# Designed miniproteins, single chains, part 44

Each design is a single chain, and the fold is of that chain. pLDDT is the mean over its residues in the fold that is shown.

## One batch from the design tools (miniprotein)

Design m1518
Fold by ESMFold2-Fast:
Structure m1518 (fold): chain A 60 residues (1-60)
Amino acid sequence: KKEELEYKADILIDKLKEAPSDNAIKAAEELAKEALELGMEDTAKRLVDAAKEAGKEVEL
């Protein structure tokens, strides 16, 4: 559901900002794909952007 996905997105974005990890990045990318399927493009973009920033910190 859209509300549940928004809630999960908010949690994952906060987690990526405070404690980036490979698991959190993968979860955010999967959730972004689901958000796009639901037409939640803004949420998907925020998840992708947060995952990319976190990936830059984790992937060295």
Scores: mean pLDDT 76

Design m1519
Fold by ESMFold2-Fast:
Structure m1519 (fold): chain A 67 residues (1-67)
Amino acid sequence: SAAEVIARAAEADGREAVERSTDEEKRRQALELTRQTVAALRAAPTEEEAASIGNEGGRGLRELGLG
């Protein structure tokens, strides 16, 4: 499904964000944001909702300076 594809991408982006960060607090925030985003994506009933959730997750990582 489109939601599963976006969830896999969100997992990869979150993992890279954690690996790039030397700030322990930002790493924890990126991990938690990624877990929440992936769970929400897998529960999304429509492609529109999945796209919205994915965009919010990516925005959150960018706000942490890890985008």
Scores: mean pLDDT 80

Design m1520
Fold by ESMFold2-Fast:
Structure m1520 (fold): chain A 115 residues (1-115)
Amino acid sequence: GKEKAIEELEKSLKEVKEAKTKEELIKSLERAEKAAKEAGDTLSTNLLSLAKELVKKTKDFEKAKKIAIEAIEAALELLKNPDDLKALLRTIGLILRLIGEILDIELEKKKEELE
């Protein structure tokens, strides 16, 4: 369970670092999310799901790539060290930051639709 999830997240991390397209980032995040979910890590699953949604909404490829890398690294750290308070707080902090960025994008989009 956990060992397989760690291997899949390490593969996903390599894939996002080498990715040249946004679609490749999304596919790697989907694989990472599935692996975290199957390992029972709800926080990492939610983090990776939010990162995927933000990547879909981000037009700048390099920014999208950094989001994907950061999310997979945080999820991987938490899976390897589930009792580490620093790893837990990193994951929670990143979840809150990604929610904020998604809300900002959706707010700007709604302004354009109402004008």
Scores: mean pLDDT 86

Design m1521
Fold by ESMFold2-Fast:
Structure m1521 (fold): chain A 120 residues (1-120)
Amino acid sequence: MEVPEELKELVEKFMNSPKVDWKIVKEIVELVLKLSEEEQKAVARYLLEQTLDPDPNRAGMAAALLQALLLEFARKNPELAKELVKELEEKLKTAPEDRKPMLQAVLETAREELARVEAA
């Protein structure tokens, strides 16, 4: 499925940034939430792969954006969030040791939000 070029450009700009700009995170999240579920999965899977990038800055930026998306998915579509959390759990099992703490933090944050939503 095709992701809009505007979104691709904005995501790449964000991932190549030296620090998290939460205004850009919010803009990306709002654009992703307007996509189909399959396109939302494609974006999340792309970001999950980018968390394994050899550039630690790019990997960290991808993790921050993935975390923000998983929090919104947990609130808007818990079943989608659960599916992506399982994919993150599987990726974490084979991730390089230096990437595991970052992926574990994303996973724990997403699980906490899912538990909160399920309790409501």
Scores: mean pLDDT 85

Design m1522
Fold by ESMFold2-Fast:
Structure m1522 (fold): chain A 59 residues (1-59)
Amino acid sequence: SGEVVDYTVEEGDNLPSILYKYHGKDATSFPWVEEISRLNGLAHPERLKPGQVLRIRVG
């Protein structure tokens, strides 16, 4: 679906764990890391900072 939510990165978060919160076991079966990186203009999706706000597509 087209719904997008704002998520504030917390200490110890990484992109797969954040995606797991919204997509569960399916977080790794679709290119969600690539999708979220494009949506947020991330040059280094493997390097997130606490307090960073990410837009995440839900569904």
Scores: mean pLDDT 74

Design m1523
Fold by ESMFold2-Fast:
Structure m1523 (fold): chain A 90 residues (1-90)
Amino acid sequence: MAKRAAEAAAKAAINSVEMAIKYDEEFHDREKARIQLKNAELNGKTAAKIDPEIAKETIEKFEELAKTASEEVQKLINEVIEELKKEIEK
């Protein structure tokens, strides 16, 4: 049961990063991009608290998505990745 909750949180986090990239690149809405990345951090930390393995897979997906983003959004995604790594290392 807990694993499914971690998977749902991870999926929400990944979707938030994808939306952040779209808001920045397609809509030029940096404020909405930042809000989505904050949602990605919250959901990613939830996944990490429940299942660190799922969180590690989520980090790998974030790293892949970051490569498709602008330099500024890549930096923000990397900050979220570092926060998730800290949660896993607790």
Scores: mean pLDDT 85

Design m1524
Fold by ESMFold2-Fast:
Structure m1524 (fold): chain A 89 residues (1-89)
Amino acid sequence: AETVVGNDVTSTSPEISATVTLTASHPDPVIAVVQLESAGEVTTQAAQINAGETVTFTATSKSSESTVTMTLIAGGQVLGQATAKYTVT
């Protein structure tokens, strides 16, 4: 299984940056999926990621607290997933 790390962040900026890194090569194409829940709205971004790559997703928080979920998927299997909170002060 891939390790996906999400750390809770507190910031004065509403702009969220979520990074996903793929550490190993897989026989099936790997898709990095980032889902943002903010103010009751859910937005999803996805990109294919290669071994050794880091993909960065950006989004704007619409609430004082938002939830970011990062998932790596290949061949219909979840390789790794993490959830983090983003707090705007």
Scores: mean pLDDT 78

Design m1525
Fold by ESMFold2-Fast:
Structure m1525 (fold): chain A 75 residues (1-75)
Amino acid sequence: DLKKKKEELLKKAEEYEESARLFQGAADSLLESAERLKDNPELAQHLREQAERNQAWAEEARKKAQELREKAEEL
């Protein structure tokens, strides 16, 4: 059923959009924490690196959501 397949793709897109929001929030929080840890530069650096990874994951999730929505529209 094409309608059911379209609904599954849209649901998956919404899940990726939610994941993107969560990853972006994590990245923002990690960057704020890193800036407060001026007396622990090694930990601050690790938090910045983790923030960069979360930012990249957010961007990948947004791109995946867009691809899934485009696939749903092709049905």
Scores: mean pLDDT 87

Design m1526
Fold by ESMFold2-Fast:
Structure m1526 (fold): chain A 95 residues (1-95)
Amino acid sequence: MSLEELIRGLSGEQALEVIERGRDLYLDDLKKNDPGRYGLFKSFLDGVVEYTRKLVEEGDDDSVREGALLFLKYLQRQNPQVAQEVLQLVRQLVE
């Protein structure tokens, strides 16, 4: 099953959970391995999570799913190990 098909199976709340998990794991990695980028990325990703939470509240689940897909594709390129852990959560949520 493609990544796009897996993400399409998520609710907006589940897609938000995927984004939050990806943020937490990626920031933990940056804090240990790239502390110079940690502060900037923490501020940026915290803002992204807050914005996507508003989209869920408004019922814009399609935009939240698209955000989760784009973030996962970004993580696959930047940190494949973190991306695989987030993808396992996606598989558990779709089941």
Scores: mean pLDDT 86

Design m1527
Fold by ESMFold2-Fast:
Structure m1527 (fold): chain A 95 residues (1-95)
Amino acid sequence: SAEEKAKELAELVREELKKMGVEAEVLATSKEEEFDELVKKAEELMAETGKPVLALVVDEEGNVVHAYLAADEAIKDELLEKAKEALRKAVEKLK
């Protein structure tokens, strides 16, 4: 199911980020209507933990249709590039 793929993708992205030296939380949903709430949750979680948080919406084919990174501004650009690479690798493994 799309929800199972979202959970699997979140786990794969977290593992790929860990291999790059990044401890991050990854939140994923298959429901596009939940994205704004997921972004808010990511910002709140980042504020509480100090860890970057990636929020993802995944379609039924396992494609990422929306992505948002909550991170400290000083490192956000570097983390965004690492997050994009982690997503690319995770999507390839999910197929």
Scores: mean pLDDT 84

Design m1528
Fold by ESMFold2-Fast:
Formats: C-alpha cells, sequence, structure tokens
Structure m1528 (fold): chain A 90 residues (1-90)
C-alpha cells in the first residue's frame, strides 16, 4: 500500500492547528534543515508534489524566521505559486 501523501491544503490546516505546539528550532537543527531544503530544491525538478508534502510537514512541526524565509525563497525559485501563498497564509 502506498501511504497517502498529505495534500498541500491539509498541510496548511495542520500548520495552523498546531501553531502553538510547533517546535522552535535551535541553531543546529535550523542549519540541518536549511541544508536539507537545498537538496529538496533539486528533487523538485523531478518530483514537485513530494517536495510540497515535505515542506508542508516541516511547517506543521517547526517554526523559525530563517526556516520560513528560506522555504519561501525555494518555493519562488521552483515556480510554485501555491506553495508561496501557503507560506504567506501562516
Amino acid sequence: MNPPLVSLEEAIERAKANRDKRKVLNAVEERALLTTLEQLKEIAKTNQPFVQAVIGLLLSLYTGKKLEERIKEIAEEIGNEKLVEMIESL
């Protein structure tokens, strides 16, 4: 069985519902995630829905100004207007 991918809309709802429960990243965790986001940008060239699902999951679990700013930059670089709108709605 293929596990169902969380839709972009469901990821937004989870991020909003868990706003007060989202973990603030420390400097080490933030650096690790920023490095991972650079790798996701390359994956987006062949599997953009997967990258959307991963970014949605990260935003539902974690908060941080640098994380959110870098995710928005990557969304703009890959041309995903819907993902940019999602980040701006948080």
Scores: mean pLDDT 70

Design m1529
Fold by ESMFold2-Fast:
Structure m1529 (fold): chain A 120 residues (1-120)
Amino acid sequence: MAEALAAALAQIPVVVAEYEKILGTKLPPEFVEHLRAAVEALAAGRRREAAHHLGHAAGILAELARENPENVSEEEILALEALHEALYEGRVEAAFERLEKEGREDVREGLERLLAAAEA
């Protein structure tokens, strides 16, 4: 358990560096804090708390991507915003229903992939 948690925490700087490269900017400390809290919550079996922290981190990424639109597609930004709505606010079904009604299958598929990764 402790070794698996340490290995997962060691992945956070790698994920941060990759997103900083994609966005062309530094990620705020709050993003790292939410990823760490999510990993620790997952290790403790607190899946809802982990989802909430991942949703908050997705919201931070969506905001930064909007500030740096040259490096991130509108589809990716909208998928991160939908992930924030689904996980942070606990509105998973409402997020999917909204995207379906808006005909945004591209964003819906992005959200579905992000949710699958967050639940793994």
Scores: mean pLDDT 74

Design m1530
Fold by ESMFold2-Fast:
Structure m1530 (fold): chain A 80 residues (1-80)
Amino acid sequence: SEEAALERAIAQRIADIARRYYEGELSEAEVEAEIDAMVAEVRRAYPELSEEELEAIRQGLRDAVEAAVRGLKAGKALPA
């Protein structure tokens, strides 16, 4: 389904963004730009969503990237 395809695409992009940020390939500003791009794609796919709902989605995407980065840090013990 279109919804399932979008969910898979978002999940893969979150994982890619988290990895690239963890590896030093993306700055914090570039991570925010990637999240903004994903929110724009959600708005286009679901034009019925309110601004409040889109802001909740944006926050969810930020939280997901942060959780993925924490997971990478926990799985790769880097020396302090």
Scores: mean pLDDT 81

Design m1531
Fold by ESMFold2-Fast:
Structure m1531 (fold): chain A 67 residues (1-67)
Amino acid sequence: APPVTWRLTPEQLEALRADFEQAIADYERVLAEDPSPPQSFSEDVARKLLESLRQTLADIQARLAAL
């Protein structure tokens, strides 16, 4: 599927950007607060998820910049 390509208003895109910025911040905070995550939580999986969130945020920011 393509990156964020929704036909959203600028206000909806700003809200979505804020939601993803918060999600990234929450994930980074959780990882910082738990220096010894359970073995089922691989650092690689957490890093890949963060990278995916950051990529989606970058796509949202690019759409906002194009407006």
Scores: mean pLDDT 69

Design m1532
Fold by ESMFold2-Fast:
Structure m1532 (fold): chain A 110 residues (1-110)
Amino acid sequence: SELDTIVQLLEKVGDLALATLEKSDGKSEEEVERLIAETERQMQALLDEVAPQLTDEQKELVESAINMLVEKTRELAKKLLRGEISLQEALNQMQELIQKIIELFREIMS
C-alpha cells in the first residue's frame, strides 16, 4: 500500500537521522554541518526513489517530515557539541519524533 511505502521511507530517513547523531558525537561544528548536509541529500534521494508512487499531497507531507527530522538533527547535534545533552538523550528524543511522525501518517492515511 502507499501507507506501507511511506512508513518504510520514514523508517529509513529516521535511521539516517539517528546515525547522523551518533556520527556527530565528538565532532567539530564544521564536520557536523557536513554530516547533516550529506544526510539531507540521502533522505531526498530516498524520497525521489518512491516519489512516482506518491500523490503530490503525500510527497509534500513526506518532504515536511524530512525537514522536521533534519531540523531536529541539527538542534540535537548542536546540543551534543555544547555538552548540553548526552548522546543517549539525543537518540531518545529523535526516536520519539520518528515514532510520532509515523503514527501521524498512519492516522491520516487510515
Scores: mean pLDDT 89

Design m1533
Fold by ESMFold2-Fast:
Structure m1533 (fold): chain A 104 residues (1-104)
Amino acid sequence: MDLAKAKAEYDADPNDLDKQLKYARALIQHGQFKEALKILKEAAKKYPTSQEVLRELAILAVQAAQFGDYETAREALKLAKEIAKKIKPSKLTLTEIGMAESLL
């Protein structure tokens, strides 16, 4: 995904969930884990029951841990687990949470 394009779409409508998720995914693909966490934290505040936000937090936790950003990985995992207490995660998301826990 083109990071500059995803950022421009997000900047035009920063409260839109799809634009927040596209920008967060682009940040993760480019190794910008702290910025991705910032965007996903705002998405989680506005959309506290979003399965898509939960999944992206779990993916961020796995990717950040694999690249040695344990601070971002721990924060993303903590938030994912808090959301998972309130909504039933998909089996894929539960697997990703388990992978992140095994890496930390």
Scores: mean pLDDT 88

Design m1534
Fold by ESMFold2-Fast:
Structure m1534 (fold): chain A 66 residues (1-66)
Amino acid sequence: SALEELRAALEAGDFARVRALLDEETLDYAGLLIANHPDPAVAARAAELLSELLRALGLPAAQILT
């Protein structure tokens, strides 16, 4: 899956590949998983970390709040 490939690229520190994998569909899906997480504290932390990653890559964070 795109999320498994994204995780592998992140673990390898391959930010060029991470950027290529972070399309709108993958970001929307990640945002949906965060929004539907049963623990709001975990959801908030995941959203913070994803926002920080997107900022580091120069990508928009709008999809996180879907």
Scores: mean pLDDT 65

Design m1535
Fold by ESMFold2-Fast:
Structure m1535 (fold): chain A 108 residues (1-108)
Amino acid sequence: SIEQIVDDALEFAKSLLKEGRSVISVALVFVGLILSQLGLPLPIVEPGASEDELIEIVEESVKRILEHYGKSEYAEEIAERIREAIRNKDAQELLKELEKLAEILKSS
């Protein structure tokens, strides 16, 4: 179920943040796990990709996930807030936005 997929991805993201993994790497892992479980195409991450290129990958992945569930109206706001959390290296704000994304995806 989407509830299980999202809860598993969120718990793994929380674990990685507690281990001190970078905010951008946690965001990439979170969206990658959800895309993989949904059978959606995974983004290609080129060696030496800039932080801006990685942020774009995360934003496009968030939009794709929300579009898959017919919730595209939330895409711009969520993507913007995740981008800000990554740029500010704010682990707590990233977690807050991932939890918000989780609730949106679980809502009928």
Scores: mean pLDDT 86

Design m1536
Fold by ESMFold2-Fast:
Structure m1536 (fold): chain A 85 residues (1-85)
Amino acid sequence: MEKVKKAAEEAQKRIEELRAEGRMVVSAVFLVTKEYKDLTIEELTLEKFKEAAERAKKILEEKGIPYEVVEAEGVEVPLVLAEEL
């Protein structure tokens, strides 16, 4: 659980940095976390979070949407401009 929180916090820090520069970015993990919408953050395992991040990256690559990666706790979290979604 703590590792999922740490990964999410690191991604959030990067999002806040980019937004402070006027770039409205979001974690693209939400593209697949709708499948886990009934799970709380406490019920989300590191493995499920990692799988969601990898699936989100594949979706972005298939759509040709550019993204930036933030790595935390072995999870590569894709960040994308909200306007591209």
Scores: mean pLDDT 70

Design m1537
Fold by ESMFold2-Fast:
Structure m1537 (fold): chain A 72 residues (1-72)
Amino acid sequence: MLLSEEQDRRLVRLLGEALESLGLPPVPEDMPLIEAMRSVPKDKQEEVLKKLRELGASQEEVDYVGGLLKLS
């Protein structure tokens, strides 16, 4: 399943908030979600995905992004 541009932008915004809360380096808001997630250390990606869900991402969106990261 492909994320819409609107979903991607929203998730990147939430990702910025998640990274700040975890003390990780920020990512540009205009960066594609998958690129932004790949910049996160692999050992922190699961924590970031959990934080995205807490901040308002749907479980389906989080599962989709997590699946893509695992296959990359």
Scores: mean pLDDT 74

Design m1538
Fold by ESMFold2-Fast:
Structure m1538 (fold): chain A 96 residues (1-96)
Amino acid sequence: SHELVLRAIGLALRAIGLLLDGDIEGAIREAEELIEVARELLEEGEDATPFAKIALRLAEEALRMAEERGDRELAERAREVIRRAEELLEEAEKKF
């Protein structure tokens, strides 16, 4: 669990950096991996709620940026990440 927590923190920080650089696609990819790591934390009985919330916020910002650029494909990818993050958040909140 400690190793997964450190990995989740690293993924969140990388995604933030990518958004600041305007790399929306990279940020979406890191947010997707963050959701997978947070899901593993939840399956191990750890509280994944903070990481699910971070992934959701990252995906929402990525969606906003993609829509501003008129990138329909990237916006749809961001919406899928939002849906997955919301699902994970609901699962985490039910357990903790």
Scores: mean pLDDT 88

Design m1539
Fold by ESMFold2-Fast:
Formats: structure tokens, C-alpha cells, sequence
Structure m1539 (fold): chain A 84 residues (1-84)
């Protein structure tokens, strides 16, 4: 896929995740934000990756994921934020 196609997919997952979060579907929000982060990374959109990992951590907190998993995504968000 081109970087443009990867970024379009990332934007779509980000939008779907934000909708799921508003609806209280934290499982779907978590999955969509994690996918968005991966596609933003592949597109070299590090700001998008950082935001998506931050949102995945937030959805993960609401879902009750282990603290180690939440900390991992928070560290990924900071890592990509420094690249942007």
C-alpha cells in the first residue's frame, strides 16, 4: 500500500475508534485506536501514531486492561510524540 493509502486507513480506524469510545464500546475503541496507531506508523505520520496510542491507553484504562499494557501504550505515545 502507498503511504497515502495507509494514512487513509489510519484516519478511518481513528474515526471509528472515537465513535466507539463515545458509544461506550471500549473493546472496539481499543482495537481501532491500536490499528490506527500501526497504520499511522507505517505511513510515517508520527503525530497520528502518538495520538492513536494515547487514545488506545485511555480506552484500555476504561476496559480495565493491566497497568503494564496501559504503561506500554503511554510510552509508545511519548516515543512517537518526540518524533513528530
Amino acid sequence: MSKEELRTLADKYLENGEKALKEGNYEQAYIDFEKAAVYFHLAEDYEGAARSYQLAAEAGKKLGLPQEQIDYFERLAEYYKKKA
Scores: mean pLDDT 87

Design m1540
Fold by ESMFold2-Fast:
Structure m1540 (fold): chain A 62 residues (1-62)
Amino acid sequence: EDLEKFQKSPYYREEDILEEPGVSSVSGEEGLLVKFHGRYYHPKDFLEWLETGTAFPEPYVP
């Protein structure tokens, strides 16, 4: 559901989705990341920021 909402946002681009197995345990889209301003983020955290305007999510660090 979070990824589906992100896909409908103006920030979604297919090429900005990176599969990284095991990266995220906090959403149903485990192993997926979204690219924003050259960094990667968990879809749930990024979507929460888009919807609420609360603290900007921390980028994924490999």
Scores: mean pLDDT 57

Design m1541
Fold by ESMFold2-Fast:
Structure m1541 (fold): chain A 68 residues (1-68)
Amino acid sequence: LSAREKAIALLEEALAAETDPAVRAQLALVRHEVRRGQLGLDGLRALATTMPPAVAAVLERVAEILEA
């Protein structure tokens, strides 16, 4: 799998598990930006600091995958 495909798969798993509509909206936005190849990693890391720990870990992992 490409880095983008791995990142999308991880975000899809997080979306399937998330019940908070505000967190789901942010995850869907991140997934959209990854699909477009326009995700800013600094913005993603800033967003992670505002999220619950489990979601923050997913966003940090997405950043790691896309930096590789």
Scores: mean pLDDT 83

Design m1542
Fold by ESMFold2-Fast:
Structure m1542 (fold): chain A 56 residues (1-56)
Amino acid sequence: MKTYIGEDEVEVDGKRGKAKVIVDENGNTLSAQVEGDDREAAELAAIKAANKAIEK
């Protein structure tokens, strides 16, 4: 099974969110590691990280 790793970081209202996600060949998210000062920023980072993993 092939896996791809995506990573991204965002800032919302001065608060940062960072995410690292692992997706498979079919675009399914296998795992997500999310860190940050704010839940909204962290969730946005996770979405962007997953999109990067799929696109690249």
Scores: mean pLDDT 76

Design m1543
Fold by ESMFold2-Fast:
Structure m1543 (fold): chain A 56 residues (1-56)
Amino acid sequence: GPELEALRERALAGARTLLAEGFSKETTFQLLKKELGDLLSEEEIREIIDEAEAEL
C-alpha cells in the first residue's frame, strides 16, 4: 500500500546516500536492516540496495 511504497522510497534514498558516501553494500544492508528491518524484509532491503547501486 502507500505506506509500504513510502518506506521503500525512504530505504532507496538511504541506500543511495550511503553507497554514494562510500559505504559497502553489506554495511548499507546492516544499517537499513537496523532502521527498517521490522517494516521491510531482508530480501526487500537487498533488492533496494541493488537498485541503488545500479543507479551509480
Scores: mean pLDDT 82

Design m1544
Fold by ESMFold2-Fast:
Structure m1544 (fold): chain A 87 residues (1-87)
Amino acid sequence: HMEERKKAMQELIDRLRASLTPEEREIVEKARQELEKNAKSVDDIRELYLKIMEELEKRGYSIPALRLVAIEADKLVEKFKKEKEKK
């Protein structure tokens, strides 16, 4: 059942990326880089994510672009949680 979830998530990501303009793809990539570079903890990811989402929403970017940023933030949160649980 995990493989079905991974496949469904990958298909969703591929569909979201295909619906983006080149400008939106660049904005999503910049948001991902900002999260990775500046986040030091799960709380930092949450605060940076909210700030990025507010800026993107003010600029009128599409729901697919916003959703891709959310997916990238979730990936970072899961990575940080796994690193924290790894003894």
Scores: mean pLDDT 76

Design m1545
Fold by ESMFold2-Fast:
Structure m1545 (fold): chain A 80 residues (1-80)
Amino acid sequence: KILEEKGKRIIDAIKENFKGKIVKKSEVLELIRKTAEELGAPALGQAIIVALRERFKEEEVEKEKVLEVIKETVKELLAS
């Protein structure tokens, strides 16, 4: 429950701060790190950042695909 709530807060922060369909990977990773630290979940933030770096090699990425990876990472952590 708590991990899902924190994951949703990270997703909501991305949706609030990035209005376009295309986002800069570096800016999204910084927002994820800061939001996860504010939520007291730096390990969750790091897991998401690693997953995004592995999946996306380009700087310009689709926001919807970023949100998908975050949801996948949260589900994987819940299964562990």
Scores: mean pLDDT 84

Design m1546
Fold by ESMFold2-Fast:
Structure m1546 (fold): chain A 87 residues (1-87)
Amino acid sequence: KLEELKEEIKKNIKEFEEENKKIALVLIEEDGKIYDVRTDEYISEEERKERIKKLEKEGWELGGEYSIEIDGIKIEVYLFVPKEKKK
């Protein structure tokens, strides 16, 4: 169930990123562990911050943040856009 969801999200992320020139960092929290769907890795809370920092270093900026919780599973979506100064 969860593994099937992870694979589907991973595929959709790839397609979304290619079409929209954006990065979607999707994290699934399960049993106190955080799964990074984009990279297919289980990460710690500290590593979550490192993933965000890496995207910032690559020239991306957080453009949106969404969180949903379904049946005890928390899904966080961090949408990154190319860095652009706001006036």
Scores: mean pLDDT 72

Design m1547
Fold by ESMFold2-Fast:
Structure m1547 (fold): chain A 97 residues (1-97)
Amino acid sequence: SVFDDPFLRALSEADEALKNGDYEKAVEALRKAQEILGGPSVLTQLALVSAYEKAGKKEEAKRILEEGLQWVRADPRLSPEAKAALEAFYEKLLKEL
């Protein structure tokens, strides 16, 4: 069950908060999801960026994108093609903030 998994529960809480326009609560739920995973993922980072931007916290959104870009560059599990694509995507999001 979704409710038996703390990670899926945190994502569900984030989704409901975003749907209700409660972007601060969405950020809190997404941060909780990251803690449960033991660190950031591209998915949780991009969701946090969206939540912070909608909350009007563009500087915090920018920080998360910059941290994500550093993570992508340092990840030995990513192929060169995946790195190039993710770097371009994060750089585009930084420019659009």
Scores: mean pLDDT 78

Design m1548
Fold by ESMFold2-Fast:
Structure m1548 (fold): chain A 81 residues (1-81)
Amino acid sequence: MMVAPESTVTATVRLVAKDEEQREEIIRKAQELPELVRIGPVKGNEITFELRAPSLEQVNQAISELGKYAEKVEVLRLEVE
């Protein structure tokens, strides 16, 4: 059967924590996400995450979930393949 081309959405997201304790909580919560590909560089209270999902909606849901625990959420890159 003919199906739509398979799409993969990859997002690179930077999260800013209030302090080190919140940073560790964000990392712990990110590890619970099935969309988590990689935890990137940690610079002070800033953490970069790479997320991947088969849809933009699923990636946005994952970003929103992490955003509940962060002072700031910045989407650095969003790529649809």
Scores: mean pLDDT 78

Design m1549
Fold by ESMFold2-Fast:
Structure m1549 (fold): chain A 93 residues (1-93)
Amino acid sequence: KKEDIERLQEILEIAEEELELLETGNNAEALVYSVNNSDILKGYEEKYEQLRKEAEELLKKGEKNGDKEVIELAKKALELIERTLELAKKKLG
């Protein structure tokens, strides 16, 4: 569905942007100065856990409906969410 595709594209953009910031270290300076790293990591985990659940629901919906584009985007979103969380834990934990 168009709405499902648009939401998955939004999730992908959010995860890609955050992964880029974590990979380049652009966020590391601000995180050290302004807040406790454990609080930041918790915020990331809560945010991306919610996005993961949403992407998993969209994957199941796509599989049920045979929507190849939704399935592929949902799989990509889940992969990027996993990578973002792994990198956040590595840099902030």
Scores: mean pLDDT 74

Design m1550
Fold by ESMFold2-Fast:
Structure m1550 (fold): chain A 102 residues (1-102)
Amino acid sequence: MSTNPEEQIKEGEKLKKEGDELKKQGKYIHAASLYYSAGILYYHAGDYEKAVEYFLKAAELAKDVDKLLTAQALDNASRAALLAGDEKLAEELGKKSEELKK
């Protein structure tokens, strides 16, 4: 289902700002969830470089507390990296995601 890329970018910017505020409050897992959602919106908008950025920020904040969110963020960052033309980064992130699922 096609969505308007401009609307996806606007919603992504909103979620990113909410995530930044939660991170300042020390609510790292909630901030990670919002960065993950922002990454999804940038991905649907075709902004794969920003999608990678926010998926990686989500994974970094979740890495020691929520292994499932970390694995999902790395898997989606891998897909976004592939679409951005970074095949080596995509392979590396995909392997890290699979190791976390074990």
Scores: mean pLDDT 85

Design m1551
Fold by ESMFold2-Fast:
Structure m1551 (fold): chain A 75 residues (1-75)
Amino acid sequence: SKSSAATVLSVEGDLLTVDAGSADVAERNLVMWEENGKLRGVRATVLSATATTATLRLEAPAPLRPGDRVAIVPL
């Protein structure tokens, strides 16, 4: 599956909003980021998406902050 690069716009508990749109996300996704030279990932489900943004529910805590770069991998 094609991955999409995105920036984290907001984090509200287990809810992550990114600047990737509905064309770039699936019902289930892997959100990946690089941390200390290692690739990390967490599973996330889409709650809502527009043409330009998506809000995902993370299955596990992630050390993500607004401005962080992530890859969205549809599952």
Scores: mean pLDDT 84

